Designed miniproteins, single chains, continued (4). Designs and how they scored, part 13

Each design is a single chain, and the fold is of that chain. pLDDT is the mean over its residues in the fold that is shown.

## One batch from the design tools (miniprotein)

Design m12449
Fold by ESMFold2-Fast:
Structure m12449 (fold): chain A 60 residues (1-60)
Amino acid sequence: SEAFERALKAAEEAYKQGKSLTEVIRLAEEVVKDLPPSERARIVMAVALYLIGKEIEEEL
């Protein structure tokens, strides 16, 4: 999904900049705010799961 790629890219840039996970998720929501609510929720959840997975990998 192109919307997922856009949201992920914005989230990854914010994460690299040292922003909090909450701020990173909020930025992803802003990128896809024009999409239908169910699709927005799915994309934001996928981005959040991806970043949480990266954090777990970083701790290990």
Scores: mean pLDDT 78

Design m12450
Fold by ESMFold2-Fast:
Structure m12450 (fold): chain A 102 residues (1-102)
Amino acid sequence: SQADVERAKSLLDTLKTTKDVDVMLQAAAELIDLLRQTDDPEVIQIGLEAARILLDYARETGDRRLAEAALELAMAVLRASTDPNLIRQAIGLILQAIGELL
C-alpha cells in the first residue's frame, strides 16, 4: 500500500540520519515487519538499501547487533523478492553480515 511505502521511506530516512544504535535496531525491526506483510517492489528496494546501511555501520562500530539486524533484514528482502537482481544482492549482504558475526 501507499502507506507501507511512505512508512518504509520514513524508516530509511531515520537510518540515513541517526547514529543511535537502538534507533537503528527499532527501524530495522519495523522494516522487517513491513516486508513480512508486503511484496511491494519499492518496499523491497528500501529494505535492501537499509540492510546495506546497517551492515556498513556494523563494520564501522563493530556492534554485532547491527550485523544481526542487517542479516535479518537482508533475509526478509530475500523472502519477499522474486527479482533475480535483488535476490543476488540480498544473498551478497547475507554472506557479508555472516562474515561480520564470525
Scores: mean pLDDT 89

Design m12451
Fold by ESMFold2-Fast:
Parts: sequence; C-alpha cells; structure tokens
Structure m12451 (fold): chain A 90 residues (1-90)
Amino acid sequence: SMMAEQKKKQEEKLKELKEELKSILETIEKEVNELLSKIKDKKEREEIKKRIKEQLENHLIPQLKETAERLKLSQEHIDELIDFVKKLLE
C-alpha cells in the first residue's frame, strides 16, 4: 500500500541520517580527543570536552530539526533523531 511505502521510506531516511550523524560525530570525537590529549589536567580536559559537546548540541540540534522537517519526517521520528544525537554527545 502507499502508506506502507511512505512509512518504509521515512524509516530508511531516518536510518541513513542516524548512520551519517554517527560517523560524523565519531570523527569529531576522535579529533577532539586528540586535541584534548595535549592538556595535562584530567578535570580540565573533561570540562573542555563538555563545553565542546554543548556547542555541538547548540549548533547541530536546530539544523537536524530543520533538515528532518524538510524531509517530511514525522514528529516522532524527529524526536527519535534528536534523542539519538543527544545520546551520542553524552
């Protein structure tokens, strides 16, 4: 049915976005960890990493919401995508 095809298409788009975002965020995490390895104090590294994650969340979440809305994802799928990214940034 047309409705089953639309649901499948949305699920495929959501999966693709999650995989792409995971790859991007893993690359950023690696680069951030390499930069932070130069900092002597563990607590200072943890504070800077937290600030970087907060900045990424503040910039990435609004862009993801806009992109998902343009892709005509349901609100439930948009919320799932945002939660997924927030968990990756924890």
Scores: mean pLDDT 80

Design m12452
Fold by ESMFold2-Fast:
Structure m12452 (fold): chain A 78 residues (1-78)
Amino acid sequence: EEKLEKAIEYLIKAGQALQNGDLETAISYLEKAKEYAKDNPEVVELIDKAIQALKEGNVEEADKYIGEAIRKLRELLK
């Protein structure tokens, strides 16, 4: 599904922004991923947890939730 593929693309971009220390850019990409994943409430919840972790400065927890969201989206594409 093209929407789920776009959600994965933006989640990967968010992870890349985190590696560069770009928290604001990472949050922006997470919001974009959430728009494409909106029909999947479990994935939306993981993205919201990642955004909340970044607002609290917890990059490690955010990266964990981004990885979980990518995994669930990949499972939905199989």
Scores: mean pLDDT 86

Design m12453
Fold by ESMFold2-Fast:
Order: sequence, then C-alpha cells, then structure tokens
Structure m12453 (fold): chain A 66 residues (1-66)
Amino acid sequence: SSSRRREEEERRRLRREGVILEASGGVHEIAAVVAELVGDEKELAERYRRKGEEDRRRGEELFERI
C-alpha cells in the first residue's frame, strides 16, 4: 500500500518544516537580544521578537498536525 508511505513522507516533510521554523524562531530571539543589548536597537529587537514568535507559532501548528 502506497498510502502509508505517502503519509510517512508528508509527516517527515511537516516535521522538517516545523524544525526549520522553530530554529528560525530561536535565531530571531537571539538576534532580538543582540539588537537590544549590543546595538541599542529597540525597534529592530521588537521586529525580531515578532518574527520569532510567529515562526514558533507556525512550527507548533505543523507539529500538531503530525
């Protein structure tokens, strides 16, 4: 049956995409801290935080579908 293999491939794809989004969230969170503490770039830090939160949320939604 090809159905089970296709489901496994889709789950692997969603998992990879979710991991990438979670990693993106973490990178943007670190970038926000660096922008705020090192660069005194509060507006840039807020943009990075929003991007990180959005990426984490999207990653969580993908993991919930697995």
Scores: mean pLDDT 82

Design m12454
Fold by ESMFold2-Fast:
Structure m12454 (fold): chain A 68 residues (1-68)
Amino acid sequence: PSEFQKIADEYLKAGEEAFEKGDLETARKYYENAVKVFPTPEYYRKLAEVSEALGDTETAEKYRKLAE
């Protein structure tokens, strides 16, 4: 679990960098990889945020619910 969390945190970091650059599609892919490796409420919240920014409201609502 700890090793998977470190891998997921690296995906989260890459996604945050892509998000800051405005590359929302790349940011979402990194966040998707993070939740596949180690699902946490924080990663689902990031997925909801980037999905909303992309105009994908249905996906954003789904991930917000998973972040609870």
Scores: mean pLDDT 84

Design m12455
Fold by ESMFold2-Fast:
Structure m12455 (fold): chain A 56 residues (1-56)
Amino acid sequence: MKEELFRRIEELYKESRSEARELLARLYREGKLSPEEAAELAERLGDPATAEAFRE
């Protein structure tokens, strides 16, 4: 479920920003997240540069 994925990524981000970003990118690549969903989550994590990258 997307909410569980979001929660997992947010928790991972508190432990390791790089691992959370890699997981986010992987889920996007696997089609688990749309570009908009990936961008929104990146913004919520305080990573606007990554959010802009997903909107391309």
Scores: mean pLDDT 74

Design m12456
Fold by ESMFold2-Fast:
Structure m12456 (fold): chain A 75 residues (1-75)
Amino acid sequence: EVEARIAEIRAEAAAATAEGLTLDAATRAAAAEALRRQAELAERLAREAEAAGDLDAARVYRAAAEAAREAADAL
């Protein structure tokens, strides 16, 4: 189910953010940059899925992009 997958993605992002906050500032900055790149990729995949008519996949990718951006901003 799409909702369950989105919840899973958000839970994983929250766990990664909590772990990241225990690291030094330089490591957190590197992690935030990687997460921003992941968000950009997820946004592109969401648009591609939407263009293909796969709205469920598009919604999952959008949730992944949003979770990655929120995690990056929290670090």
Scores: mean pLDDT 81

Design m12457
Fold by ESMFold2-Fast:
Structure m12457 (fold): chain A 58 residues (1-58)
Amino acid sequence: SLKEEIDRIVKELQEAEKNGDLEKVREAISRLGDLMEKARQLSPEEREEFSRWLREKG
């Protein structure tokens, strides 16, 4: 699911930020952008729930 993919990417992003690995951070952000594009195709209700969940993860 999108949430599972986001969880994986958020974990990678957090690890990269903790380690100061800018290459990994950029890679994770790029992948997150792709998933956000997919999230735009969700219903308004699903998109709102997904966006809220993402903000809570930040």
Scores: mean pLDDT 75

Design m12458
Fold by ESMFold2-Fast:
Structure m12458 (fold): chain A 71 residues (1-71)
Amino acid sequence: MERIRELARRLEEAARAGDLAAAREYYRELGEEIARELAKIPSEAERRAFAAEVAELVEPALRLARERAAA
């Protein structure tokens, strides 16, 4: 989770700065890290809980990145 938080923060900073190349790279790394962490969780219920928590954590950064890319 700590790495996911760090990557979401870096994505938000890159998107805010208009650095679309960096934002794209952090977006990819964030997706890979989420997939990696989900693969470690054997319980379907725990995977769903983790996915919901990650979605709430990451959505503001993703929204900002999409908004900046569309401008």
Scores: mean pLDDT 79

Design m12459
Fold by ESMFold2-Fast:
Structure m12459 (fold): chain A 77 residues (1-77)
Amino acid sequence: MKEKEAERLEKIADALEKRGHLSQAYTAKGRAYLLKGEYDKAIEYFEKALQIDPNNEVAKRYLKEAYEKKGDKEKAK
């Protein structure tokens, strides 16, 4: 179920944060919110990940997907 996948991503995010991988931790939190359909929170966390590491390709890809899911097609390009 999507809820269990989101829970796993939250645990991964906590582990990454404890190891100092903050950009990756925020990306994992964003993915958890994306799976829950909370697109605004997902966008917030992916943007935080990119503030820490502007070259985080995973965060860029999921940010695009979050904007697409929210219906903001212009920002999804």
Scores: mean pLDDT 80

Design m12460
Fold by ESMFold2-Fast:
Structure m12460 (fold): chain A 93 residues (1-93)
Amino acid sequence: SKEEAEKLLEEGNRLFGRGEYDKAIEYYQKALEIAKKLGDKRMVAEALYNLGLVYYKRGEFEKAKEYFRQALKIAEELGDERLVQRAKKMLEL
C-alpha cells in the first residue's frame, strides 16, 4: 500500500500540472488516507503540502493555508528543513 500511495501522489502531481485541480485533490486525498494508515509522516506531510498547493491555485487561500499549517507542523517534527521552508514561504502569500 506504500507503493499505491506513491502512485496516487505521482498521478495527483500529473493532474495538478495539467490544471485538473478537482481530480488532483481526489488523488492526493486518497494518498493521504493510505499514508495516515501506514504512519508514514513524511508522505502525510507531502500530501498535505500538495493539497495546499492545489487550493492555492484555485484561489481558496484560507483552505490552502490550513493545509500548509498542517504540513509545516509535521515537517518541523521530522526536521525536514526543505519542507519547513517551502510551507513557511506559502504561508507568507
Scores: mean pLDDT 89

Design m12461
Fold by ESMFold2-Fast:
Structure m12461 (fold): chain A 95 residues (1-95)
Amino acid sequence: DREEEERRRLRLGRLTRELLQRFLALVEEGIRQGLSPEEVAERLRALAEEHLAAHDLSPEDRAALTALIEGLVQDIIENKDLQQLKDLFESLLNL
């Protein structure tokens, strides 16, 4: 059913948007408090695990979103630029 698949995509998009909003708030707080990129990365990982556990996702969608989160965490650790990460999340939320 095309309508059911469309509803699934819309739900996944909404869940992703909610997660990005929470990530943006956490990064803004981390910048405000002067947290290290490693501390921000750890908090983002914990927040993502909590958010994903609160939602029933297919194993496929959960694996895909987990891979994206791990990529973001790795990028934070390597680049150590929390302002760039904030700007990225703001841009994604305006799509």
Scores: mean pLDDT 77

Design m12462
Fold by ESMFold2-Fast:
Structure m12462 (fold): chain A 57 residues (1-57)
Amino acid sequence: SIETLLRVADHELSELGFTTEDLRAMLEAGESLRAIAEKLGLSVRAVRAARAILEAA
């Protein structure tokens, strides 16, 4: 399940021209979930889910 969610998130970000590495870098830079969501064109819920998956990995 976690692997499937990560794959889906990676595909979604890739279609928008971003990677999970870009998301990780923004989180490490201390950007808010809302700011990241607006930059990536995603919902705050989606960014929070992706963050949880990255923290688990």
Scores: mean pLDDT 71

Design m12463
Fold by ESMFold2-Fast:
Structure m12463 (fold): chain A 63 residues (1-63)
Amino acid sequence: MIKEAEELIKKAIEAALNGDFATAHKLFMEGIELLRKAGSSELHIMEKSVEVAEAVTEGIKKK
């Protein structure tokens, strides 16, 4: 379900912002797999990947 995938990606972003990159990676991969199963476009998946990458950058700054 798309909502479940988006919730996982949101949690991945939160984990990345807090510097928990291992949890962020795990949640992001689970969210992306759910988006693919739900039939999300490659563009939407790319947009979510960029959001997580930006969160990782901010998380690094906090450390």
Scores: mean pLDDT 79

Design m12464
Fold by ESMFold2-Fast:
Structure m12464 (fold): chain A 85 residues (1-85)
Amino acid sequence: EAKELYEKGLEAYKAGDLEKAIEYFKKAAELGSGYAAIGAGRALYKMGKLEEAIEYYEKAKELYKDNPEVVAAVDEAIAALKEEK
């Protein structure tokens, strides 16, 4: 389910197919995958979709709300994206 969609997203991302990677990561994130939400943010950033990338990192923070270490790492990623803009 979510794990399989995330794995398909990773395969597409590694192949350079960012559009398919985003599609799979978004579907996995909708199923509650925090890893997939991070993956969507990363792939969106590589496509230059900065605002959507930040949106998916913020979704990842919500999915990882009970894991402060992951939330801190995602906050750093969001800060780096805002610095780029």
Scores: mean pLDDT 80

Design m12465
Fold by ESMFold2-Fast:
Structure m12465 (fold): chain A 79 residues (1-79)
Amino acid sequence: KKLEEEYKKLMEERREYIFESASETVEAILYSSLALGSESEEEKEKYRKELDEELEEAQEYEKKAEELLEKAKKLKEEM
C-alpha cells in the first residue's frame, strides 16, 4: 500500500501545480483584457509585460504538473 500513498502524493502535487497554472492563466486573461481596453501605449506595454510573465509562469507550472503525471502513471502501472 506504500505505492498507493506515493501515487496520492504525486497526484496532490500535480493538482497544486494545475491550480497554480490555472490561476496564472486567469491573471493573463485579465491583463490581456486590460491591455485591449487601454488607450495609452504605456498602459498597454505594462499590461502586455504582466501578460507575458503570467503566461510564462503558467507554462512552467503546466510542465511540472505533466512531469508529476508521468511519474504517477508509471507508479500506477507498477501497482
Scores: mean pLDDT 82

Design m12466
Fold by ESMFold2-Fast:
Structure m12466 (fold): chain A 69 residues (1-69)
Amino acid sequence: SDADVPALIAALSDADPAVRAAAARQLGEINSPAHREEAVAALRAVLGTETDPAVERALLEAILRLSRA
């Protein structure tokens, strides 16, 4: 839910790649325009440093979902 956005953004920096991937997927489901922009910025910020292929894919899919009309 949109209320969880700050916690999900924090989880993008978790040591566990499964937690980071789950956080990325949940951020991809944001419905509020204000929270959507915040989520996209956070996802893009971590994408450049992510080394796990599954997490990288989750980040890219979340960004794509949030960018749809």
Scores: mean pLDDT 80

Design m12467
Fold by ESMFold2-Fast:
Structure m12467 (fold): chain A 74 residues (1-74)
Amino acid sequence: GEEEIAKAIRDAVRAVLEGASQETIDAYLDKLAELLGISREEARSIVRTILNSVPGVAEERGVTPEQVLADILA
């Protein structure tokens, strides 16, 4: 459902931001890809697009990237 997809996106973004292992990041990307019915490469593209947008918005708003992501996904 929508809540599961939102959680999967948050988990993948958090893993990348926290510098998790490639194996851990790939596992979260695979879960997101499975939920959306897309490839891991497409899931990576989604996460990359979110990450590229979020830091600028977070800086402008004076909040953390995770807070911006939570607001977008709420």
Scores: mean pLDDT 80

Design m12468
Fold by ESMFold2-Fast:
Structure m12468 (fold): chain A 76 residues (1-76)
Amino acid sequence: MDEELRREAERQAEAALELARRVAAVSEDPVGVLRRAAEEARAAAEALKESNPALAEVLARLAERLERAAEEAERA
């Protein structure tokens, strides 16, 4: 596996999570924003699971983190 590519993907995933949370914070539908982002990340992970399993894993973890953020926003 390319360690630099994985590290870059992890940095981009972190930036995407932070951006999604900031967009959600100013949205009229914060839960919807976070859930849609999670669905997109999960779909991307599924699409890449055969060709790039390492990137698929990063995206799957991003989807889980976005789903958790949506649950926290729903309970707030």
Scores: mean pLDDT 82

Design m12469
Fold by ESMFold2-Fast:
Structure m12469 (fold): chain A 65 residues (1-65)
Amino acid sequence: SSALELARRHLERAREALRAGDYVTAAEHADFAGSAATVAGDEELLAEAVRLGQEARAGMKRAGL
């Protein structure tokens, strides 16, 4: 489904942003991926999106954001 493709693309962008240390962008893409995964009904992608979002927010906290 298009929602599944959207979830995968946002997860990839969240991972790229995390590797670059761009925690704000990573959190935004993780949140979009979570929404798309929910629409797609994909529990594994939703769990990954939540995990990446938590990792991004932890990075923001360490950076004083």
Scores: mean pLDDT 90

Design m12470
Fold by ESMFold2-Fast:
Structure m12470 (fold): chain A 78 residues (1-78)
Amino acid sequence: SMKKKDEEILKKAQEIAGKVQQALQDYLAGKISKEELKEILEEAIEKLKELKKKAESEETKEKLEQLIEELKEIIKSI
């Protein structure tokens, strides 16, 4: 169903967000460079954009867009 597809998309988005959270912590701990962090964030944004294109409900698209904007703000801050 359309709802199940969007639920799978949101699960994938949560997995991406988890990887970003880990990368941010690794950066703060000095385990990765600023350049590596930016690359991880940019890859996450592209993956979220692909998920947004596949999303069927407007609510799912809006949630994904919010995540994309939050990651873009992080990139601007580092």
Scores: mean pLDDT 88

Design m12471
Fold by ESMFold2-Fast:
Structure m12471 (fold): chain A 64 residues (1-64)
Amino acid sequence: EVEELRKKAVEAIEAGDAEKVRELAKEAEKLGDFSLARSAYVGAEAIEAGDEVTAALAKEEIRK
């Protein structure tokens, strides 16, 4: 379910687990939720870059 993916993606971003966030982004794409997938990819990139502000913004977008 999309709602479960959102919760897992937020948790993975909070944990700083970029690999997990990318996995969840792929699952969102398979479900056709391209908005969730895009936000998750942005979050994963931000984690890898150490950009805490962008990671926080991606997390908030996913929560919507």
Scores: mean pLDDT 81

Design m12472
Fold by ESMFold2-Fast:
Structure m12472 (fold): chain A 82 residues (1-82)
Amino acid sequence: SMEREEAILLAVMTVYLSAAYFEIRKAKAQKAPQEKIKELEEKYRRMEELAREAREAIRAGDLERARELVEELRELLEEMEK
């Protein structure tokens, strides 16, 4: 069984990635400029990479590094929502 903090970090990452994906779908549905869609997709790819690194940090027991990476995910999501 995973530690409570590990489970929370994994759940939070899932929520952030889902919200980011929703922002891309919303922009496409609203026919946003292609440049805006490209910017959102590039930020989403960065979020996927950070989430991969955070999962590796969790597996290694480096919860401090995992927290830092999850915070970077939150910051990218905030930029995508603006």
Scores: mean pLDDT 87

Design m12473
Fold by ESMFold2-Fast:
Structure m12473 (fold): chain A 98 residues (1-98)
Amino acid sequence: SEEQLTLDILQALVEIVAGILKSDLEHAPPEEQVKLVEEGAKIARRVIDTAEKLVPEGAPQVARLAAENFRDIAKTLSPEAAEVAKKYAEEFERLAEK
């Protein structure tokens, strides 16, 4: 269905954002990690907001996927950046509760 294709695209966009962010973070010094996580979270939030508008029934799934990716990203970061990534994961988890 058109709704399923839209949901698949939005989930793919979350995975692409997470992949690019992980690549950028691989060689980033601790002081830059926080800013990169915040910028990545803003882009992920735009994808979630787009899902809420286009496929509201599927938006919790997109938000949950974003939360899972940010929790995984947090595992490899400096303590300060990890806390920021966890904060955004918790925000996305709340968006997944409909």
Scores: mean pLDDT 90

Design m12474
Fold by ESMFold2-Fast:
Structure m12474 (fold): chain A 55 residues (1-55)
Amino acid sequence: SPLEEEAQRLRNEAIEAFKKGDGEKAGELHTRAGLVGARLYNPEIAKAIEEALKA
């Protein structure tokens, strides 16, 4: 699915950033990948993360 592909793409980009020593970018990309993945598998968790980010 498009969400699954985007989550995988973001996770791969996070790994590449980590290999380059860019821990800040790796962490941000990994967090985004987790949110996209959560929407696909756990909508309740994704909603909780979105609300936490708004607060």
Scores: mean pLDDT 75

Design m12476
Fold by ESMFold2-Fast:
Structure m12476 (fold): chain A 72 residues (1-72)
Amino acid sequence: KAAEAAAELEARAAELERASEEEVARRVEEAARRAGLEEEVRRAAAELVAAGVPEEEARRWAAAGVLGRAAA
């Protein structure tokens, strides 16, 4: 039933919340790559690094931002 499916999704969300922020960021980056957006992520990350954001943070923020724009 839909209610059971919602409960399973909430359980999965709780498991993701127990994972490190690094693990969540990695999944977002992989989702961007599977969507064929890795080039856009690379460009956005380079722009953030040029603005003074550390490379690791820039890479994570770029992946999330590109996926968010593509989903909108």
Scores: mean pLDDT 68

Design m12477
Fold by ESMFold2-Fast:
Structure m12477 (fold): chain A 80 residues (1-80)
Amino acid sequence: SLEELKEEFKKKGEEAIEKAEKEPMEKHEEIIKEFEEFYEELLKKLKEAGVPPEFIEELEKEYKEYLEKIKKIIKKKEEE
């Protein structure tokens, strides 16, 4: 269901945040890339399934929020 896909997406976003906090700096590019690739595949599947634009817009907003959190964590670790 769309609800289950949204929950899986949230779980992946939270996992990426946790990895950004715990993994060494050399893994940061990999973490970002894996999350971006996951989102691109999800977005492609949703568009092919004819999901309403409003759902896609909500998902994109959440995706950007997760990316900003990940990048902020990475930047802060670079300062430490």
Scores: mean pLDDT 81

Design m12478
Fold by ESMFold2-Fast:
Structure m12478 (fold): chain A 79 residues (1-79)
Amino acid sequence: MTEEQLKQAIKNAEELAERALAEGDRQVTADAYVSLGKLYLEMGEYEKAKEWFEKAIELDPSNEEARKLLVEAQKKIEE
């Protein structure tokens, strides 16, 4: 994706996360937070990516993808 497309995708994912949270669907909200984290990873914003994965795990501790991606983001920060 271009940087412009990536920033637009982040905005769209943030709007999705807000809507899912308002609707009370914790699993959908956690999935949206994982998507946000992935977009920030692609942008090289590893600290922001880590924050989103941590929020996803807080909402859905069974989200294995979020836990694996949190480890990936943490390794990038600690390099």
Scores: mean pLDDT 80

Design m12479
Fold by ESMFold2-Fast:
Structure m12479 (fold): chain A 67 residues (1-67)
Amino acid sequence: SMEEKSRKAEEEGRRKVEEKKEIVELTSETARYMGLGIKYRVENEEKAKEYFEKAQEYGRKAEELVK
């Protein structure tokens, strides 16, 4: 039988892996939208602004998880 301490350690490990995965995905989306904003800054200023706003939104979500 596993002791309470071992069970909590396993649950903590799984939770940390899931949180790190989510942070990586949010950070990747932030970088992606920043790149799109830079790409469109000359061709379509409004679309570039929209991409930069999305990048900020994903970045804020990532920051919320990194306390």
Scores: mean pLDDT 80

Design m12480
Fold by ESMFold2-Fast:
Structure m12480 (fold): chain A 82 residues (1-82)
Amino acid sequence: SLEEALKIIEKLTKEAEEKYGKRTLEIMKLLGLSGLSLREIAEELGISVGTVSRLVYKHFESVEAAKEEGKKFEEELIKAVD
């Protein structure tokens, strides 16, 4: 049901926000889903590229690792509704 799917999405989102922080999760989603660069994400969020870079490298070895984890997160959300 839609209600069950929404509960799964809420749980997955909360777990990711607790692990990475809300802003880092937003950056991961933009990297994975939109394919934006760190510079483009910084412009979109109205913050410095240094801030975006610090948040990424706090949790990931590379931008590509963050991008792949963001893609996996979006894929898990899609699976929850299918």
Scores: mean pLDDT 83

Design m12481
Fold by ESMFold2-Fast:
Structure m12481 (fold): chain A 57 residues (1-57)
Amino acid sequence: MEAIRAATEAIVEYKKKYNLTPEQVRELARAALQAIRDGKTPEEIVELIKKKVEELL
């Protein structure tokens, strides 16, 4: 639950800050869901999303 919430909040903030496309948001969501399945912590998931956004810019 907390991991899903952290991922969602991070993706929403980055979408607003960088005006990400729906396709970019979908890729971030996919990466976050995979990290959740892999047992990553909320902090690790937020860091992964941040790194992925940096790769898209």
Scores: mean pLDDT 80

Design m12482
Fold by ESMFold2-Fast:
Structure m12482 (fold): chain A 74 residues (1-74)
Amino acid sequence: MTAAEIADYLRSHGYDLTPAEVNRIMREAGLSGEQLRAIAESAIDSGLSKEELIDIALKTPAMVAAGREAAAAL
């Protein structure tokens, strides 16, 4: 998924994010479009704000790394 496709999805659900802002979040967090889309879907379902969605996205790489470390220990 492209940043433009994710931005269009978010705006259709009331989140005022541009493709440029989505692309910045993806680069800063190191997330794929598919990963950011999954976070967006969860945030929408949970009724989170735009600011809360951005905060979660930026924290997700640390959570994913912790999950992979736990899986590798098995």
Scores: mean pLDDT 74

Design m12484
Fold by ESMFold2-Fast:
Structure m12484 (fold): chain A 77 residues (1-77)
Amino acid sequence: SDEERAQRVGTAMAAAPDAPAREAIAAAGLDDEEGARAIAALASGIPPSEAAYRAAREAIEAGLPILDAAGAASAAA
C-alpha cells in the first residue's frame, strides 16, 4: 500500500538522510517509480499529489540525497 511504502521510505530516510534517494528506495525494497510515489505520499499524504510525485521523480533522477528528495516533494505539494 502507499502507506506501507511511505513508512519504509521514512524509516530509510531517518536511518541515512544523506544517502542517495535511489539507495534509500532500494533499501526499502522499492523500484524508482514506487519510491517516487512513496516519497510523494510521505510529503503530501495519500493519495500523493502529482506535483510531489514529479518533484520526487526529478530528485531521484538528479541523484539527490533522500532528505533533499523528500524536501523537494514537500515544497512542490
Scores: mean pLDDT 84

Design m12485
Fold by ESMFold2-Fast:
Structure m12485 (fold): chain A 96 residues (1-96)
Amino acid sequence: MADVTVEQLSPRVERITGDLKAGESFTVEMKEPGTLTLIAGDVAEPLKLEITLPDGTKIKVTLERGEEYVISNALAGDYTFTALEDQKVDLYVIKS
């Protein structure tokens, strides 16, 4: 499990920050189906994450500072974010 801080900025927006080693993970919960939007914050290096969806589907994402990744028709459940390399995470998560 990664050493991450989760800040609730609004009812639909979380900011996740932390220092992750390769293979460490954190979880984002979607309480209902919708759209899951990910935005890289003020990161010095691109975020390189593997996302495991509630159905077991895995996707790899590389997000540069301010870059956005959208999962439309996101399932309810837990999304596991795994670091593909040692990195500092600054990630905004928008649930809509």
Scores: mean pLDDT 86

Design m12486
Fold by ESMFold2-Fast:
Structure m12486 (fold): chain A 83 residues (1-83)
Amino acid sequence: SKEKIKEANDLADEGRKLYAQGKYEEAKELFEKALKILEEVLGPDHIEVAAAYLQLGLALEKLGKTEEAQKYFEKAHKIFPEI
């Protein structure tokens, strides 16, 4: 629903704000919640889900979880090859 997409976008916006503050673990949690909503509403192959994979990957990279980050970057790239 549009309401759930808005909820996911609001969570991602707060996650980006926390990421900018260096609060990477908290940002990761919000990006994971946003991604779950977007996958459930739009399916795993939607462009907005690709953006959510990218944001989560960036937070994971900052936390030193390089292998997990690479998996999300690969998922984003398969949906949107120009990322």
Scores: mean pLDDT 86

